# Designs tried in a protein design run: designed miniproteins, single chains, continued (5). Part 11

Each design is a single chain, and the fold is of that chain. pLDDT is the mean over its residues in the fold that is shown.

## One batch from the design tools (miniprotein)

Design m16351
Fold by ESMFold2-Fast:
Structure m16351 (fold): chain A 74 residues (1-74)
Amino acid sequence: SQFDQLLQQLDQLFEQAKQALRNGDLQRFEQLVLQMGQLRGQALATLSPEQRAQFEAHYNAKDAELQALYQQSL
C-alpha cells in the first residue's frame, strides 16, 4: 500500500540520517532531514486521517531521536 511504502521510505531516510550524523556529515544529515519533511508533506496530502496519525507518530518519534542525537554530537 502507499502507507506501507511511505513508512518504509521514512525508515530508510531515518537510518541514513543517523549514519550521516554519526559520520559527522552535517550537510548530508540536513539534506536527509529535509527529505523526511517532504515525505511527511506527501503523507499529510495523500493518507487517510487514521494512517496520517500513525505516520505522524512514527515521524515525531524519529524526528525527536535525530534532534537528540544532533544536540549530543555538537
Scores: mean pLDDT 88

Design m16352
Fold by ESMFold2-Fast:
Structure m16352 (fold): chain A 115 residues (1-115)
Amino acid sequence: MLPEIALSQLSPEAAKEVEKIFEDAVKYVRDKVKWIKDNNADDETTRKVGLEVNEYLNEALNKILDILIKEIGFKPKSSDMKDIMKELIEKNPKAFQALVAIQKKMSEEYLKIVG
C-alpha cells in the first residue's frame, strides 16, 4: 500500500488509479521473479528480464507523474523527466515529495521481492 503522503495531492479517483498502477507494477515484478525461479533462468536471461522490469517500472512511474501533473494543474515547460522534477521541486515541493514517496515505496517492494 502507498503511504498517505504519496496520495496527498490526488483526488480519491486519481488516488485509486495511481494505487492500481502501483499494484500492477509490483505484481509484474513478482510474476517476472517467479518466472526466473520456476524456469531456472541463466544469467543472460535474468539480465534481459531485469531490463524489462526496469522499463515497466519506469513506464508506471511516468503514468503516475502524468496523473499527478494533471491533478495539480501543473504545466511543465519541458517533456524531459529530469527538468520536470527540477521544476516540481521549485514550484510544487509537496507534489515532488509525493512522487519521491511513491518511488521509495516501489523500491522497497522491489527489494522485498528480489532480496
Scores: mean pLDDT 83

Design m16353
Fold by ESMFold2-Fast:
Structure m16353 (fold): chain A 74 residues (1-74)
Amino acid sequence: SLEEEANKLLEEAEKIMKEIKENPSISDEQKNKAMELATQLGKHAADTLRTGDMKSLEEAKKKLEELKKLKKEI
């Protein structure tokens, strides 16, 4: 379901953010960039849960992919 997909995106983002926050080799600038992506993902996931809009879910998925890409770069 949309709700299950949105919740899975939030759980994946939380795990990535925990890894980024707990890594002392990552700069505050990089952590802030990750925080911005996670915030945007959270907004789109919340919109999905509230409205059932597939476009919001797709935007949340895009932000998760950007967050995963950032993690690979650091």
Scores: mean pLDDT 85

Design m16354
Fold by ESMFold2-Fast:
Structure m16354 (fold): chain A 86 residues (1-86)
Amino acid sequence: ASDEIWALLLAHFLEKLADEYEKKGDTKMAKAYREVAELIREGVEKGLSLDEIADELFKKAEQAKDPLLARLYRDTALSLRGMASL
């Protein structure tokens, strides 16, 4: 019931962080945060739980060639699992 709200709230915060990095000229960080937020929103639209979205993000982290993007996927997945435990 609350999974959708928590996922969308996190996606929104990541989008706000992307906007802030973009204002600082950090286009690489802005793109990374937007990509993670898009995956969360896609998971919500598919009706996935927080744990299921986290699992998809962990899979993306393993496939990511950029260590920064891999870390963002893992950290975000851990945050979603934390929210699922509430």
Scores: mean pLDDT 84

Design m16355
Fold by ESMFold2-Fast:
Structure m16355 (fold): chain A 84 residues (1-84)
Amino acid sequence: SNLTRSIALALRVIGVGTDAAYGIISPEEARKRAEELLKEAEELLSVADESARGSVEAAIRTARNVIEAAAAGASGEEILRAGG
């Protein structure tokens, strides 16, 4: 369902922030992954029913926050905080 897909996207964004916080990926890689997830979330929003819309919009907002923090040179911990 679109709701299940939106929840999966939100968890994947949290995973990007977690990987950055633990130094598994660089801030630049975190930005790249968040940009890919943002694209997927925006595509999902175009077909989301009313029940999934809020979850998809939250995933988009979280991904944008991660992109912005990473682009600003934030630490991995700050990138995780931006995503949560």
Scores: mean pLDDT 78

Design m16356
Fold by ESMFold2-Fast:
Structure m16356 (fold): chain A 82 residues (1-82)
Amino acid sequence: MAEVDGSNEDEAFETAKKAGEAGEKKLVIRNAGNAAGTSAALSAAKEGGIEEIELIGRNETAIEQAEKALKDAGIKATGIVE
């Protein structure tokens, strides 16, 4: 299991990409309320073959949108609002 910070787009993308390249199947995205960082991480995870993503953040709408996009891509997604 790998963990990324969704609040920084470049860092989130690179961390998610490395996780996928390492053969990780589950990814945890923190601060998922930042749309740009979350989108970058989702793109990297989708390309890397991640099968399950857990989204943690405070922005319910952003988490719901990211969860829907992941499910539409065939990835198991769970949203947690704190």
Scores: mean pLDDT 75

Design m16357
Fold by ESMFold2-Fast:
Structure m16357 (fold): chain A 85 residues (1-85)
Amino acid sequence: EEEARRAAREAAELALKGWLGQATEEDKARAVEAAERAIALLGRERAEALGLAYFAELAAEHLAETDPEKAAKLRELAREYEARA
């Protein structure tokens, strides 16, 4: 599962760049490739849950200082998604 987890995390990191308005077209293409790799290894439902869990954790870290309330909600959401994976 290490390869699948790495792919899901890569997709989440690239999705965070998109959310922050920093993603290039190459980053978007890489995010799709990473997501497809995770889906191929884990199946769509597990890959989506794992990717969303990583994304929520990364977004929470980014917001921890500026919006601690949203960061706390994102950490709770990350735990929920990890439980589905």
Scores: mean pLDDT 81

Design m16358
Fold by ESMFold2-Fast:
Structure m16358 (fold): chain A 80 residues (1-80)
Amino acid sequence: GKEGIELARQAAEAARSGDYDKAVELANKMAEEFKKVGGPEAQRAATLAQGASEAMRNGHPDAAVRLFEAAAREMEKALE
């Protein structure tokens, strides 16, 4: 829940600084926290976190930042 949103913020910061390993690690932790919440918004947030991890692996940190921010927004909807 809340922890996943905080992880998404930290992952976006890691992506902005070019810390690929940290961004990928945080994306994995974030996906696990999103799975604990459950539901369609949390599932979309997990999918966006996976997409952000893929963007980082492909050298697109700006795209990863946008995807991490989108994941946080979907999780906020899940928690209301």
Scores: mean pLDDT 80

Design m16359
Fold by ESMFold2-Fast:
Structure m16359 (fold): chain A 84 residues (1-84)
Amino acid sequence: MSEIEKLEEEAKRVLAEALQALAEAVRTGDEALFQRALALLQRGTELVVQIYELKGEPELAEEIRAIGQQLIAQLQAWQAEQLA
């Protein structure tokens, strides 16, 4: 198994867990689970960035990093509004 294949399988697992945790956190209002979901989204984004860097596409890797950072910031802002 190549390094890229290992990262792809890890990214799939982490992102699936992140989305499941996020959906449950939104449904229940569980702040701790929401923070876990954001941490998993960040880790999944980092894995996808590493995959594209290894594929020789650093410009796409930086774009994915920026999109991931924006998404996390938007989710944090949304949660703050729900708690206000």
Scores: mean pLDDT 85

Design m16360
Fold by ESMFold2-Fast:
Order: sequence, then C-alpha cells, then structure tokens
Structure m16360 (fold): chain A 99 residues (1-99)
Amino acid sequence: MSREEFEAEVLLALASIYNYLAKKALERGDVDTAAEYLKKSIELLKQAYEIATPDLREEVKRLAKESLEIAERGLQIAPDNEKVREVYEEAKKLLEELE
C-alpha cells in the first residue's frame, strides 16, 4: 500500500465515522448537528477521491451515497432546515461528479 492509499483509507474511515455520528444525531432529532457531521463527511470524501485508487473511489461513491441517504432522511424530518438542504445538495453534486 502506498502512502496515498493509506491516507485515502484514513480519510474514508473518518468520513464513515461522521456518517455514523450524523445518523445518531438524526435518531435523537438533532438535525442541525447531523447536517454539520454530514458536511465534514462530504469534505473528507472529496479529499479522499483526489488521492484514491480506482478501488478506493468505489468506496468513496458508497459513502457518498450513504451521506445522501442520511441527508434525505434529515429533509424528511425537517424539510425547512436550510443546513440539511445545503448538505443534501452538496452530497448530490458530489455523487453526480463521481458517476
């Protein structure tokens, strides 16, 4: 494994943790905190994609889809929440750029 591959794997692990924290925040109705965690996850996924091998890029896509699904759930809970809408659009744009 190259140093860049290791760095990408660390970024992906952190993105996964932030997606998990976002899901936990939504479970308690804390939509604003969930949006903040999703934003951090998306930023980490963008960084991982720039240095990722083709195999790790598939993992970036998988986590980005998870981020979008979490954001969609956030919009179902709080459709008027601007922060959730912003991270939903960011996640959707990221997936469109990756596919």
Scores: mean pLDDT 86

Design m16361
Fold by ESMFold2-Fast:
Structure m16361 (fold): chain A 80 residues (1-80)
Amino acid sequence: LSEELLAEAEATMYLMAGAVNMIIADKLLEKGAPKEEVLEELEKAIEYYQKAIELAVDENTKKAAEEALKEAQERKKEVE
């Protein structure tokens, strides 16, 4: 595997990990979980999306991660 291909794979994995944390945050909100638990999941999603942006070689992957990051940050502000 080339370094670029490995970086792209890692970026995609971080993007997916962030999406999973967003789903968990949504489920926690739906169940009326403590605000702190929701914020922890949103903060994890933000960290994963930032890593995805840093590692992304594909512009489409980078744009997807940037859009996801913006959504996660917006939701964090709404929960705070």
Scores: mean pLDDT 86

Design m16362
Fold by ESMFold2-Fast:
Structure m16362 (fold): chain A 75 residues (1-75)
Amino acid sequence: SMFEEGKKKIEEIAKKAEEEMNKVASDVAALMEIGQKAKEEIEKEAKKYGLKVTSFDVSVDADGKVTVSVEVEKE
């Protein structure tokens, strides 16, 4: 379905951003730039598929491992 395709694309964008962030986890400026760009791309993709972003979270653990979490719902 359209919504399932949109969710998959959003997940792929989030996963790519997570991988890039984990490569630069020691560089706060780079982390923030990657996160902002990913959020903007995710919001654009969500709207294209009739979805809205309800949550975008970036967490960094004590070891510097980054996790990106996104929640979307039907607009």
Scores: mean pLDDT 82

Design m16363
Fold by ESMFold2-Fast:
Structure m16363 (fold): chain A 80 residues (1-80)
Amino acid sequence: VSLDTLIKISEKLNLPLPRSYLELVLKAAKQVEKEEGVKLSERDFVLVLKRLQAVSPKIDKEKLLQDLIEEIKVVHRARE
């Protein structure tokens, strides 16, 4: 999955998510893929974006990245 793919998913879902937020989601996803030894699908990203759209961008970026990593892991494990 690429940033362009995430932008297209966001547009299809009609979500007003900023590019910087999508870049942070991609960074978190790459970390989860590395730690869990998995590849996340476009379907996983649809669910992640829907769940995380309410998260405030005013939260500390480092804390937000960790929260995103944990949430992506939850989404992935729920798909087993």
Scores: mean pLDDT 70

Design m16364
Fold by ESMFold2-Fast:
Structure m16364 (fold): chain A 60 residues (1-60)
Amino acid sequence: MKYEVKVEIEGASEEEREKASKELQERLNAAPDIAAMFEEAQAFIDENPKVTKVEIKAVR
């Protein structure tokens, strides 16, 4: 199972957004279940206050 993640960050370049998206994607992919995955997403947002949007999709 793999998650696709897109992160929007205020004051960051597209390169930084792609990097953040990949970092969060790794964290979500390591989560044991869907609930843990959402917990990781919320933790990421809390740790990164400039994040304005997170889009998560389970690919398969």
Scores: mean pLDDT 76

Design m16365
Fold by ESMFold2-Fast:
Structure m16365 (fold): chain A 92 residues (1-92)
Amino acid sequence: SSLEEEARKLYDEMVDAAGEMLRNEDDPEKKEEAQKRLEEIKRRAREKGEKDPALKPLMDKAIGTAEAVRFTARSLLEAGRWVDEEIRKRRS
């Protein structure tokens, strides 16, 4: 389905931008660029859903999934830092 292909393309773009935010956590400028890119893609997805009611549920799902990926990846990063700290303590 062309509708599903379009939704998948926007989803992949949002996930990629969310991943760039995490990879550039120590680079504020690049993180901000990735965040602006994610916001722009989400804006385009919302506009597409508003113009085509058949696409709206797919666009909303894609946005929600990308946000969930960003949230989960952040939580995993925080958990990783906790693990590193525990290893450091046990090594002492």
Scores: mean pLDDT 70

Design m16366
Fold by ESMFold2-Fast:
Structure m16366 (fold): chain A 102 residues (1-102)
Amino acid sequence: MEIVVTPEELDELELEAGEYIIEVRTTVDGSIAAIAVMNGLQEAGKENNKEIEVEVLDVQEHRVVLRVKTDNGQTVVEGLKRAKADLEKIGGAIEEITIRKL
């Protein structure tokens, strides 16, 4: 199943445990986005004491693609919210998130 969400819809997003391909489109450089998303996901996993594995698959000008494996889907949602907040602090924004369950 593939879900496309806006950053505003993250508060309503419910994800199961499993493996996902996550594509994040942003207003900032993809390398900056990759750092923000990876850090957000890792920090959420650490603070919630949940397992999360993150691999960056592709980095483009305004797009990053990651493979994420988690035992708690809400940790992924929390990590994406953290990435959104961190990007906003530097004048950036997330425009769209595509989530594909493997």
Scores: mean pLDDT 86

Design m16367
Fold by ESMFold2-Fast:
Structure m16367 (fold): chain A 100 residues (1-100)
Amino acid sequence: ADSDPAVLELQIAVTFLEIALALAKKYGKEDPEASARLIEKYGQLVADVLRKLGKTEQAERILELARKAAEYFREGKHDEAVKYLSEAVDLANATLAELL
């Protein structure tokens, strides 16, 4: 019960990370730096909320995946970047589903 507000915060944070994935798929080739910045921002937001929920291992993994995705976008490796970002979104959604 005491985690309900943080679970809602996680749901919102995961939604923003999903939006970042959709935007990165569509525009990441044209503006990889903007995609990288959004991924870093919302990846960090998801990780911060997960740490509040005691999900430290999931937080660290999502940050690693988001960092790799951002680096690959900056290197022009669009398909690899999207794969890593998709894995981060999938892990975030799986963790959220366990809390709902």
Scores: mean pLDDT 87

Design m16368
Fold by ESMFold2-Fast:
Structure m16368 (fold): chain A 55 residues (1-55)
Amino acid sequence: SAAEELTKLADAGKGKEAYALGLSLSREEQREAVAEAGKTSAAGATVAWEALKNQ
């Protein structure tokens, strides 16, 4: 899923790519990414939340 891909990119230190992916998601997908990443990855959750805030 998009949430898993975003988390993988963020955990790999590819924050810019993870953020760009996050911005390409719908508002609903961004909320799902925040929830899913928040369970496993602080970096992923941070990037997903930043993308959501910029809508």
Scores: mean pLDDT 78

Design m16369
Fold by ESMFold2-Fast:
Structure m16369 (fold): chain A 94 residues (1-94)
Amino acid sequence: KEGLEIMREGLDLYRSYAQDVKSGKLSKEDAIEAIEDLTKKGVEYLKALGEEELAKEFEKWAKEIIKLIREGRLDEAIELAKKRSEELKKEIEE
């Protein structure tokens, strides 16, 4: 379940970055850079755990959220990150 916790932690941070962009606390470019850096580290860690499929899924979700932020679709980015984090929480707790 370590890989699922890493993904959940990353998604919670993605949600926070998108919220900070919406509130004007953070620029879109700074949020995207933070998400890209976090995703690279998370993917590297998941691969080190042998979790190749989780690494691909995490990278896919990061790209979807980054696209929404670039397009100014901040509410959708926040909702997607929240939904994916809640799904992972259920998998970890079950």
Scores: mean pLDDT 85

Design m16370
Fold by ESMFold2-Fast:
Structure m16370 (fold): chain A 63 residues (1-63)
Amino acid sequence: MEEVFSKIPEEKREAAKKLIEQGIVKLSDYEKAGLSREDYEIILEYEIEEGVKLLEEAVKKVT
């Protein structure tokens, strides 16, 4: 998370962190929090990468 937030303006990082912690994935919700589409795309890309890693690990444990 810290690495992805380094690319987001400091004033928006706390709002972005709360949305991520709540599992919010919609662009409109991020825009309402003051994040741009570019900020959202940075966060979404990070979440997709981490989500894929977690899914792969979970599949390995149950299959």
Scores: mean pLDDT 71

Design m16371
Fold by ESMFold2-Fast:
Structure m16371 (fold): chain A 74 residues (1-74)
Amino acid sequence: SLLDEIRAAQRRLADLFNDPNATLEEIEAALDELRALLLQYVSTIASPEQVAAIAAKLDAMAEEALKAARERLE
């Protein structure tokens, strides 16, 4: 199910944050996958305008997470 895919993507992202060999590229790819799955889910229950607003918020949150990950790894 889509919820199982979201759960798996969240677990992958958490595993990457705990992996000392994880790269920023892998973290970014995992964030992009989770974003796509979340937007697919909200598209079933929200209007296109609401989906666009949620996408913008998710993008801002991903940028903050990547900035924090970069600062931690360097």
Scores: mean pLDDT 82

Design m16372
Fold by ESMFold2-Fast:
Structure m16372 (fold): chain A 76 residues (1-76)
Amino acid sequence: SESLFNRAVSLAGTGADDEQKRKLQEAANAFQNGDYDKALELIKETAEENVRAGRLSEEQRREAIRLAEKALELGK
């Protein structure tokens, strides 16, 4: 579901800088193109960066990844 993936993007990108916003746009484009492995990888990378920056908790990182994985299951 695009809606679930958009929630994952929003959560992973909490306080995102311009470079992270570009990565999240790449993730959204990958999802739309059916490149699910790339979409998930970019969400994971951005969420991990934001945990290290103190902008996300570990629970929020796990939730962003869970939402992304669920969106990919529903996307085929």
Scores: mean pLDDT 83

Design m16373
Fold by ESMFold2-Fast:
Structure m16373 (fold): chain A 65 residues (1-65)
Amino acid sequence: MVGEVYEATVDVEAPLPEMLSLKKGDRVEVIARGPGSTLVVRSLVTGEEGLIPKSALKDALKRVS
């Protein structure tokens, strides 16, 4: 989980300011577990860190590493 890279398959708009918004094709690295059902990720495009729900890993992202 930590160190895994995921690629957005669709645009993802963050519902909360602490969550990361992604565009299709953007890659993120999982850097830590977040609160509840979230992960802390870092954008490999912008370097920004934020939360993403674990459900997005199934619905909107694809593992590439």
Scores: mean pLDDT 78

Design m16374
Fold by ESMFold2-Fast:
Structure m16374 (fold): chain A 95 residues (1-95)
Amino acid sequence: MEAQREELRRLVEETIILLTRLQLEKIREAAKKGELNEIAREELERFEGMTPEELEEEVRARARAAADALLAGTADADLPGLIADAKAAIAKLKA
């Protein structure tokens, strides 16, 4: 069903956006404690160099790419399960 594919795309995009923001917050907290490894420090420096508009564009671009990749590999029979999993993930991330 087309409607289910569109719902999954939207849910995956929301999940990736929430995960990216959570990861960035964790990196910032680790930086305050002096606990960043080299990779995490480089990622933080890249994001700190962005305007708020550039950061939102980057996060949304990542979310769209991830959703497109997932949907390209998703069979119609798997859609209800993946939609349920994505809804559960979003609920957990918002808690």
Scores: mean pLDDT 78

Design m16375
Fold by ESMFold2-Fast:
Structure m16375 (fold): chain A 98 residues (1-98)
Amino acid sequence: PLLTPEDVDAFEAQLRAARAAGYSGAMLHALEAVIHKLKGEDPEVAAEHMRRAARDLGLTDEEIERWAQRAANVKTLEEVKQLLAEFADRAYEASRAR
């Protein structure tokens, strides 16, 4: 894993609290993808969570797969931060498109 077990537990606790509070949406699925990758779990699990996030934004199949592949391939905390920042920007853009 990219972080200590304690750091991962903190992220998981935060995700669990957000879910208990009724939080849902693309950003929550993107955070799940990141947590699975940080835990060193199967890259395909991280990819699938990111596919759900991108689908929630209404992105094209091609763009969904690009986001999924990025989630599967992140290896450092800096890459994780960059992925989340870019996804947040994309989510904002998608929210403006009607």
Scores: mean pLDDT 72

Design m16376
Fold by ESMFold2-Fast:
Structure m16376 (fold): chain A 100 residues (1-100)
Amino acid sequence: MKRLELEVPVDARGKTPEEVYKEVYESALRALRGARESGYDEVTLTVSVKAEKEKLDEAEKAAIRGAREAVEEAGFEVTGIETSREGDTVTVTIEAERRP
């Protein structure tokens, strides 16, 4: 099996949670569909969101929602989710496997 690592950077500064969700969802969905079409059965999706410090919680929730929905829509199943924060950046790492 081939595992592909995908990165989705998002600048969430000045954006609403809904705008962050949409950008993460659309960018992740494009990348994940490409991975599926290329025959990858396993993917690691890393979403890096830069936000104002007071909005990091909102950005994290929006990014998790967008990334998870993109994974499911692209035909993968979420097998793991990890989140971390450093300064003004939230990193959401999702591990996923192709659904049968």
Scores: mean pLDDT 86

Design m16377
Fold by ESMFold2-Fast:
Structure m16377 (fold): chain A 65 residues (1-65)
Amino acid sequence: MEELRKKIIELAKKLLKENPDITGSTIVSKIAKELGISQGTISKIMGSKSNLMLEVAEELVEEKL
């Protein structure tokens, strides 16, 4: 589900911008709570917690171009 994947990435970016010291585990937990889904669902959609963090980093780099 492409829309849900985008929402996960956008929320992760927002959380990282609000608290640069935030861990990937905390990001996943907060997104799961906000979207009403399990952490396992986030991992399934993103492939892994590490992949989510990589996607967020790539999105932030793209913003600078």
Scores: mean pLDDT 76

Design m16378
Fold by ESMFold2-Fast:
Structure m16378 (fold): chain A 69 residues (1-69)
Amino acid sequence: MKPNENTGYKLTEEQKLAIVKAANQALKDGLSYEQAKERIRQALLDAGAPEEVAEKIAENVANSVAATQ
């Protein structure tokens, strides 16, 4: 089986916290998929994540946020 580390990049605790905070804020504000994706992507970039990693995670998390709304 392929390992769960598909990105080759390990998130820091700060980056993980940034994702959780941005996702919770997006849910609280009732943001659309596009707005949630941008907020999460920006939070990860601000926390020092590479753009490719930030985009992939933001897309995945924003889909979950939009589905929960």
Scores: mean pLDDT 75

Design m16379
Fold by ESMFold2-Fast:
Structure m16379 (fold): chain A 70 residues (1-70)
Amino acid sequence: SSTIEANLAALSAAGKALAAGDRAAAIEHLQTLSPELADYRDAAIAALQAGDDAAAERHLREAVWTALSR
């Protein structure tokens, strides 16, 4: 599915940006996630805006797991 591929690419890009300390780039990639991942997207963005990178990483892992479980 092109949607699954796009979501996984966006999550991968967000994770790489976060590992590089680029929160703004991570947020931009997260904003491209499809509506089925909206809860994880919104939670991760909120965590990044609060400066809580550890919480953002947890939400990214949950989003990846959810995307791969379908």
Scores: mean pLDDT 85

Design m16380
Fold by ESMFold2-Fast:
Structure m16380 (fold): chain A 92 residues (1-92)
Amino acid sequence: MLSPGEQTSNLIAEAVRAAAAGDLEKAREYVMKAIELAKEDEEARTTLRMAMAGLPGGEAAVEALEAGDYEKAAELMTEALARAAAADPALA
């Protein structure tokens, strides 16, 4: 089986691909799955925080995640992924 960090990285990669394809509902589902792993595992949480911080405007998603506002964290990360995909079509 994959480590929690590897599972989180794979979920983020799938969220990026979904956002690039314009499927924001599926992107949000992958982000929510990554957040569920991050609630229970420190490696998963660190991986998710780093991915959020790497996105333009992703700092707000990190802040929501640390505040325990998981719904807002998912919304903000999905929006950051959508903006990144719109700015760089090579993410598709």
Scores: mean pLDDT 80

Design m16381
Fold by ESMFold2-Fast:
Structure m16381 (fold): chain A 93 residues (1-93)
Amino acid sequence: DVEKARKEMLPIVKKILEKATPEQVDEIGELISRAVKALLEGNEDEVKKYADELEKLTAPFLSPEEIEKIRKAAMDKVGALGLALAFAYERGK
């Protein structure tokens, strides 16, 4: 469920927020939002595009295993919602 996905994404999101600039954080948040919209619309090409862009932006901050997890989350409705909630929660601190 979305709560489980949020908890799984929290450590990865925290690491991104710790290492990324405010500008990169805003860009990552925008990509997450676009991925969620594309998934809800059933646009597979856009989902892949935003997942690939999210991977590139987060690669400097994450291990290969963490990159794979965030990419998979961004391509699944429950995962993407969990990722978005984890991101909003950590930014709201």
Scores: mean pLDDT 81

Design m16382
Fold by ESMFold2-Fast:
Structure m16382 (fold): chain A 75 residues (1-75)
Amino acid sequence: SVEALEAIIEAEKEAILEAARELAAEAVRLLESLGLREEAEELRRRFEELVEKGDYLGALLYAAVSLAIARELAA
């Protein structure tokens, strides 16, 4: 049922947020290592805005994409 799926998503919410925070932290670390401090601060700001709004899936996607871009820049 949809209700059971919603309960599973709520139970996974903390795990999603934890994963998102780890990806965001890695992206920030990579950007800072490249001297891109303004970009790192903007990433932190945008990520925390998504978390504050309760958009944990949006925060996860934003962190994952940001990390992928940071890795491309570091290559």
Scores: mean pLDDT 84

Design m16383
Fold by ESMFold2-Fast:
Structure m16383 (fold): chain A 101 residues (1-101)
Amino acid sequence: KKREEVKKLAKEIVRLILEGAPREKIEELIKEMLKIASPEEVAKALVEVLKERFGLSEEEEKEYFERLKKALEEAKKTGDPSIAADELERIVIGAMLKAAL
C-alpha cells in the first residue's frame, strides 16, 4: 500500500537526520516521497514517525503537521526540496531535544 511505502521512507529520513547524514541525501528522499505521495500524506507520515519515536503532544502533532505540510507544498511547487529539508531537520532536532531533557 502507498501509505506503507511513504511511512518506510519517513522512518528512513528521520533516522538519517539523527545520524547526521548529508543534506543532499535528505533532499533526495524528500523528492522520492513527493513522487509517490501528496505533501499532506508525506507530512502525516513524518509526524506519525516522530510521535512513535519521541512522543508528541496533540498540540505538537498539529503544529509539526502544519509546518511540514506548508514546507512540502512549497518544495513540490518550486521543485526545491531544501525548504522542506530545513523544516524537517528543525522539527526532528527539536523533538529529540524535548524528549531527551
Scores: mean pLDDT 85

Design m16384
Fold by ESMFold2-Fast:
Structure m16384 (fold): chain A 57 residues (1-57)
Amino acid sequence: DVEERLRRGKEEVAREGVVDAGKLSRKATTIDDVHKISVDVADEMRRRIEELERRAR
């Protein structure tokens, strides 16, 4: 049950991250802006995954 919830949570974070990156990329005016957004989104997703893993313990 905990493992199933953790898996679902990770999938949800990944889906939300893709949607957020897409929305932010529309506001980007340069390739560097897109790269920065991708890094920031990835870092936020990593933090969320760490929180889910902490809760699963």
Scores: mean pLDDT 71

Design m16385
Fold by ESMFold2-Fast:
Structure m16385 (fold): chain A 71 residues (1-71)
Amino acid sequence: EMPSDEELEEQARAIVELLSRNPDISLVAATLPKEFVPELEKVRELVQEGKLEEAIKKAKELLRKLAEYEA
């Protein structure tokens, strides 16, 4: 079943924290369907711009779409 909103937010925060320490997305991108790679790139851009709250929101959207794709 799909993760809860709280679970998705926790995962999104973990991704944003990881990207803030190391913005290299190449390995993460390799594990995603190609259609999600541009959205991951957008999350990285927001992290690099210091827009961490927007990055978390975008990462949460990405994770929700990924969960729906895998369902």
Scores: mean pLDDT 75

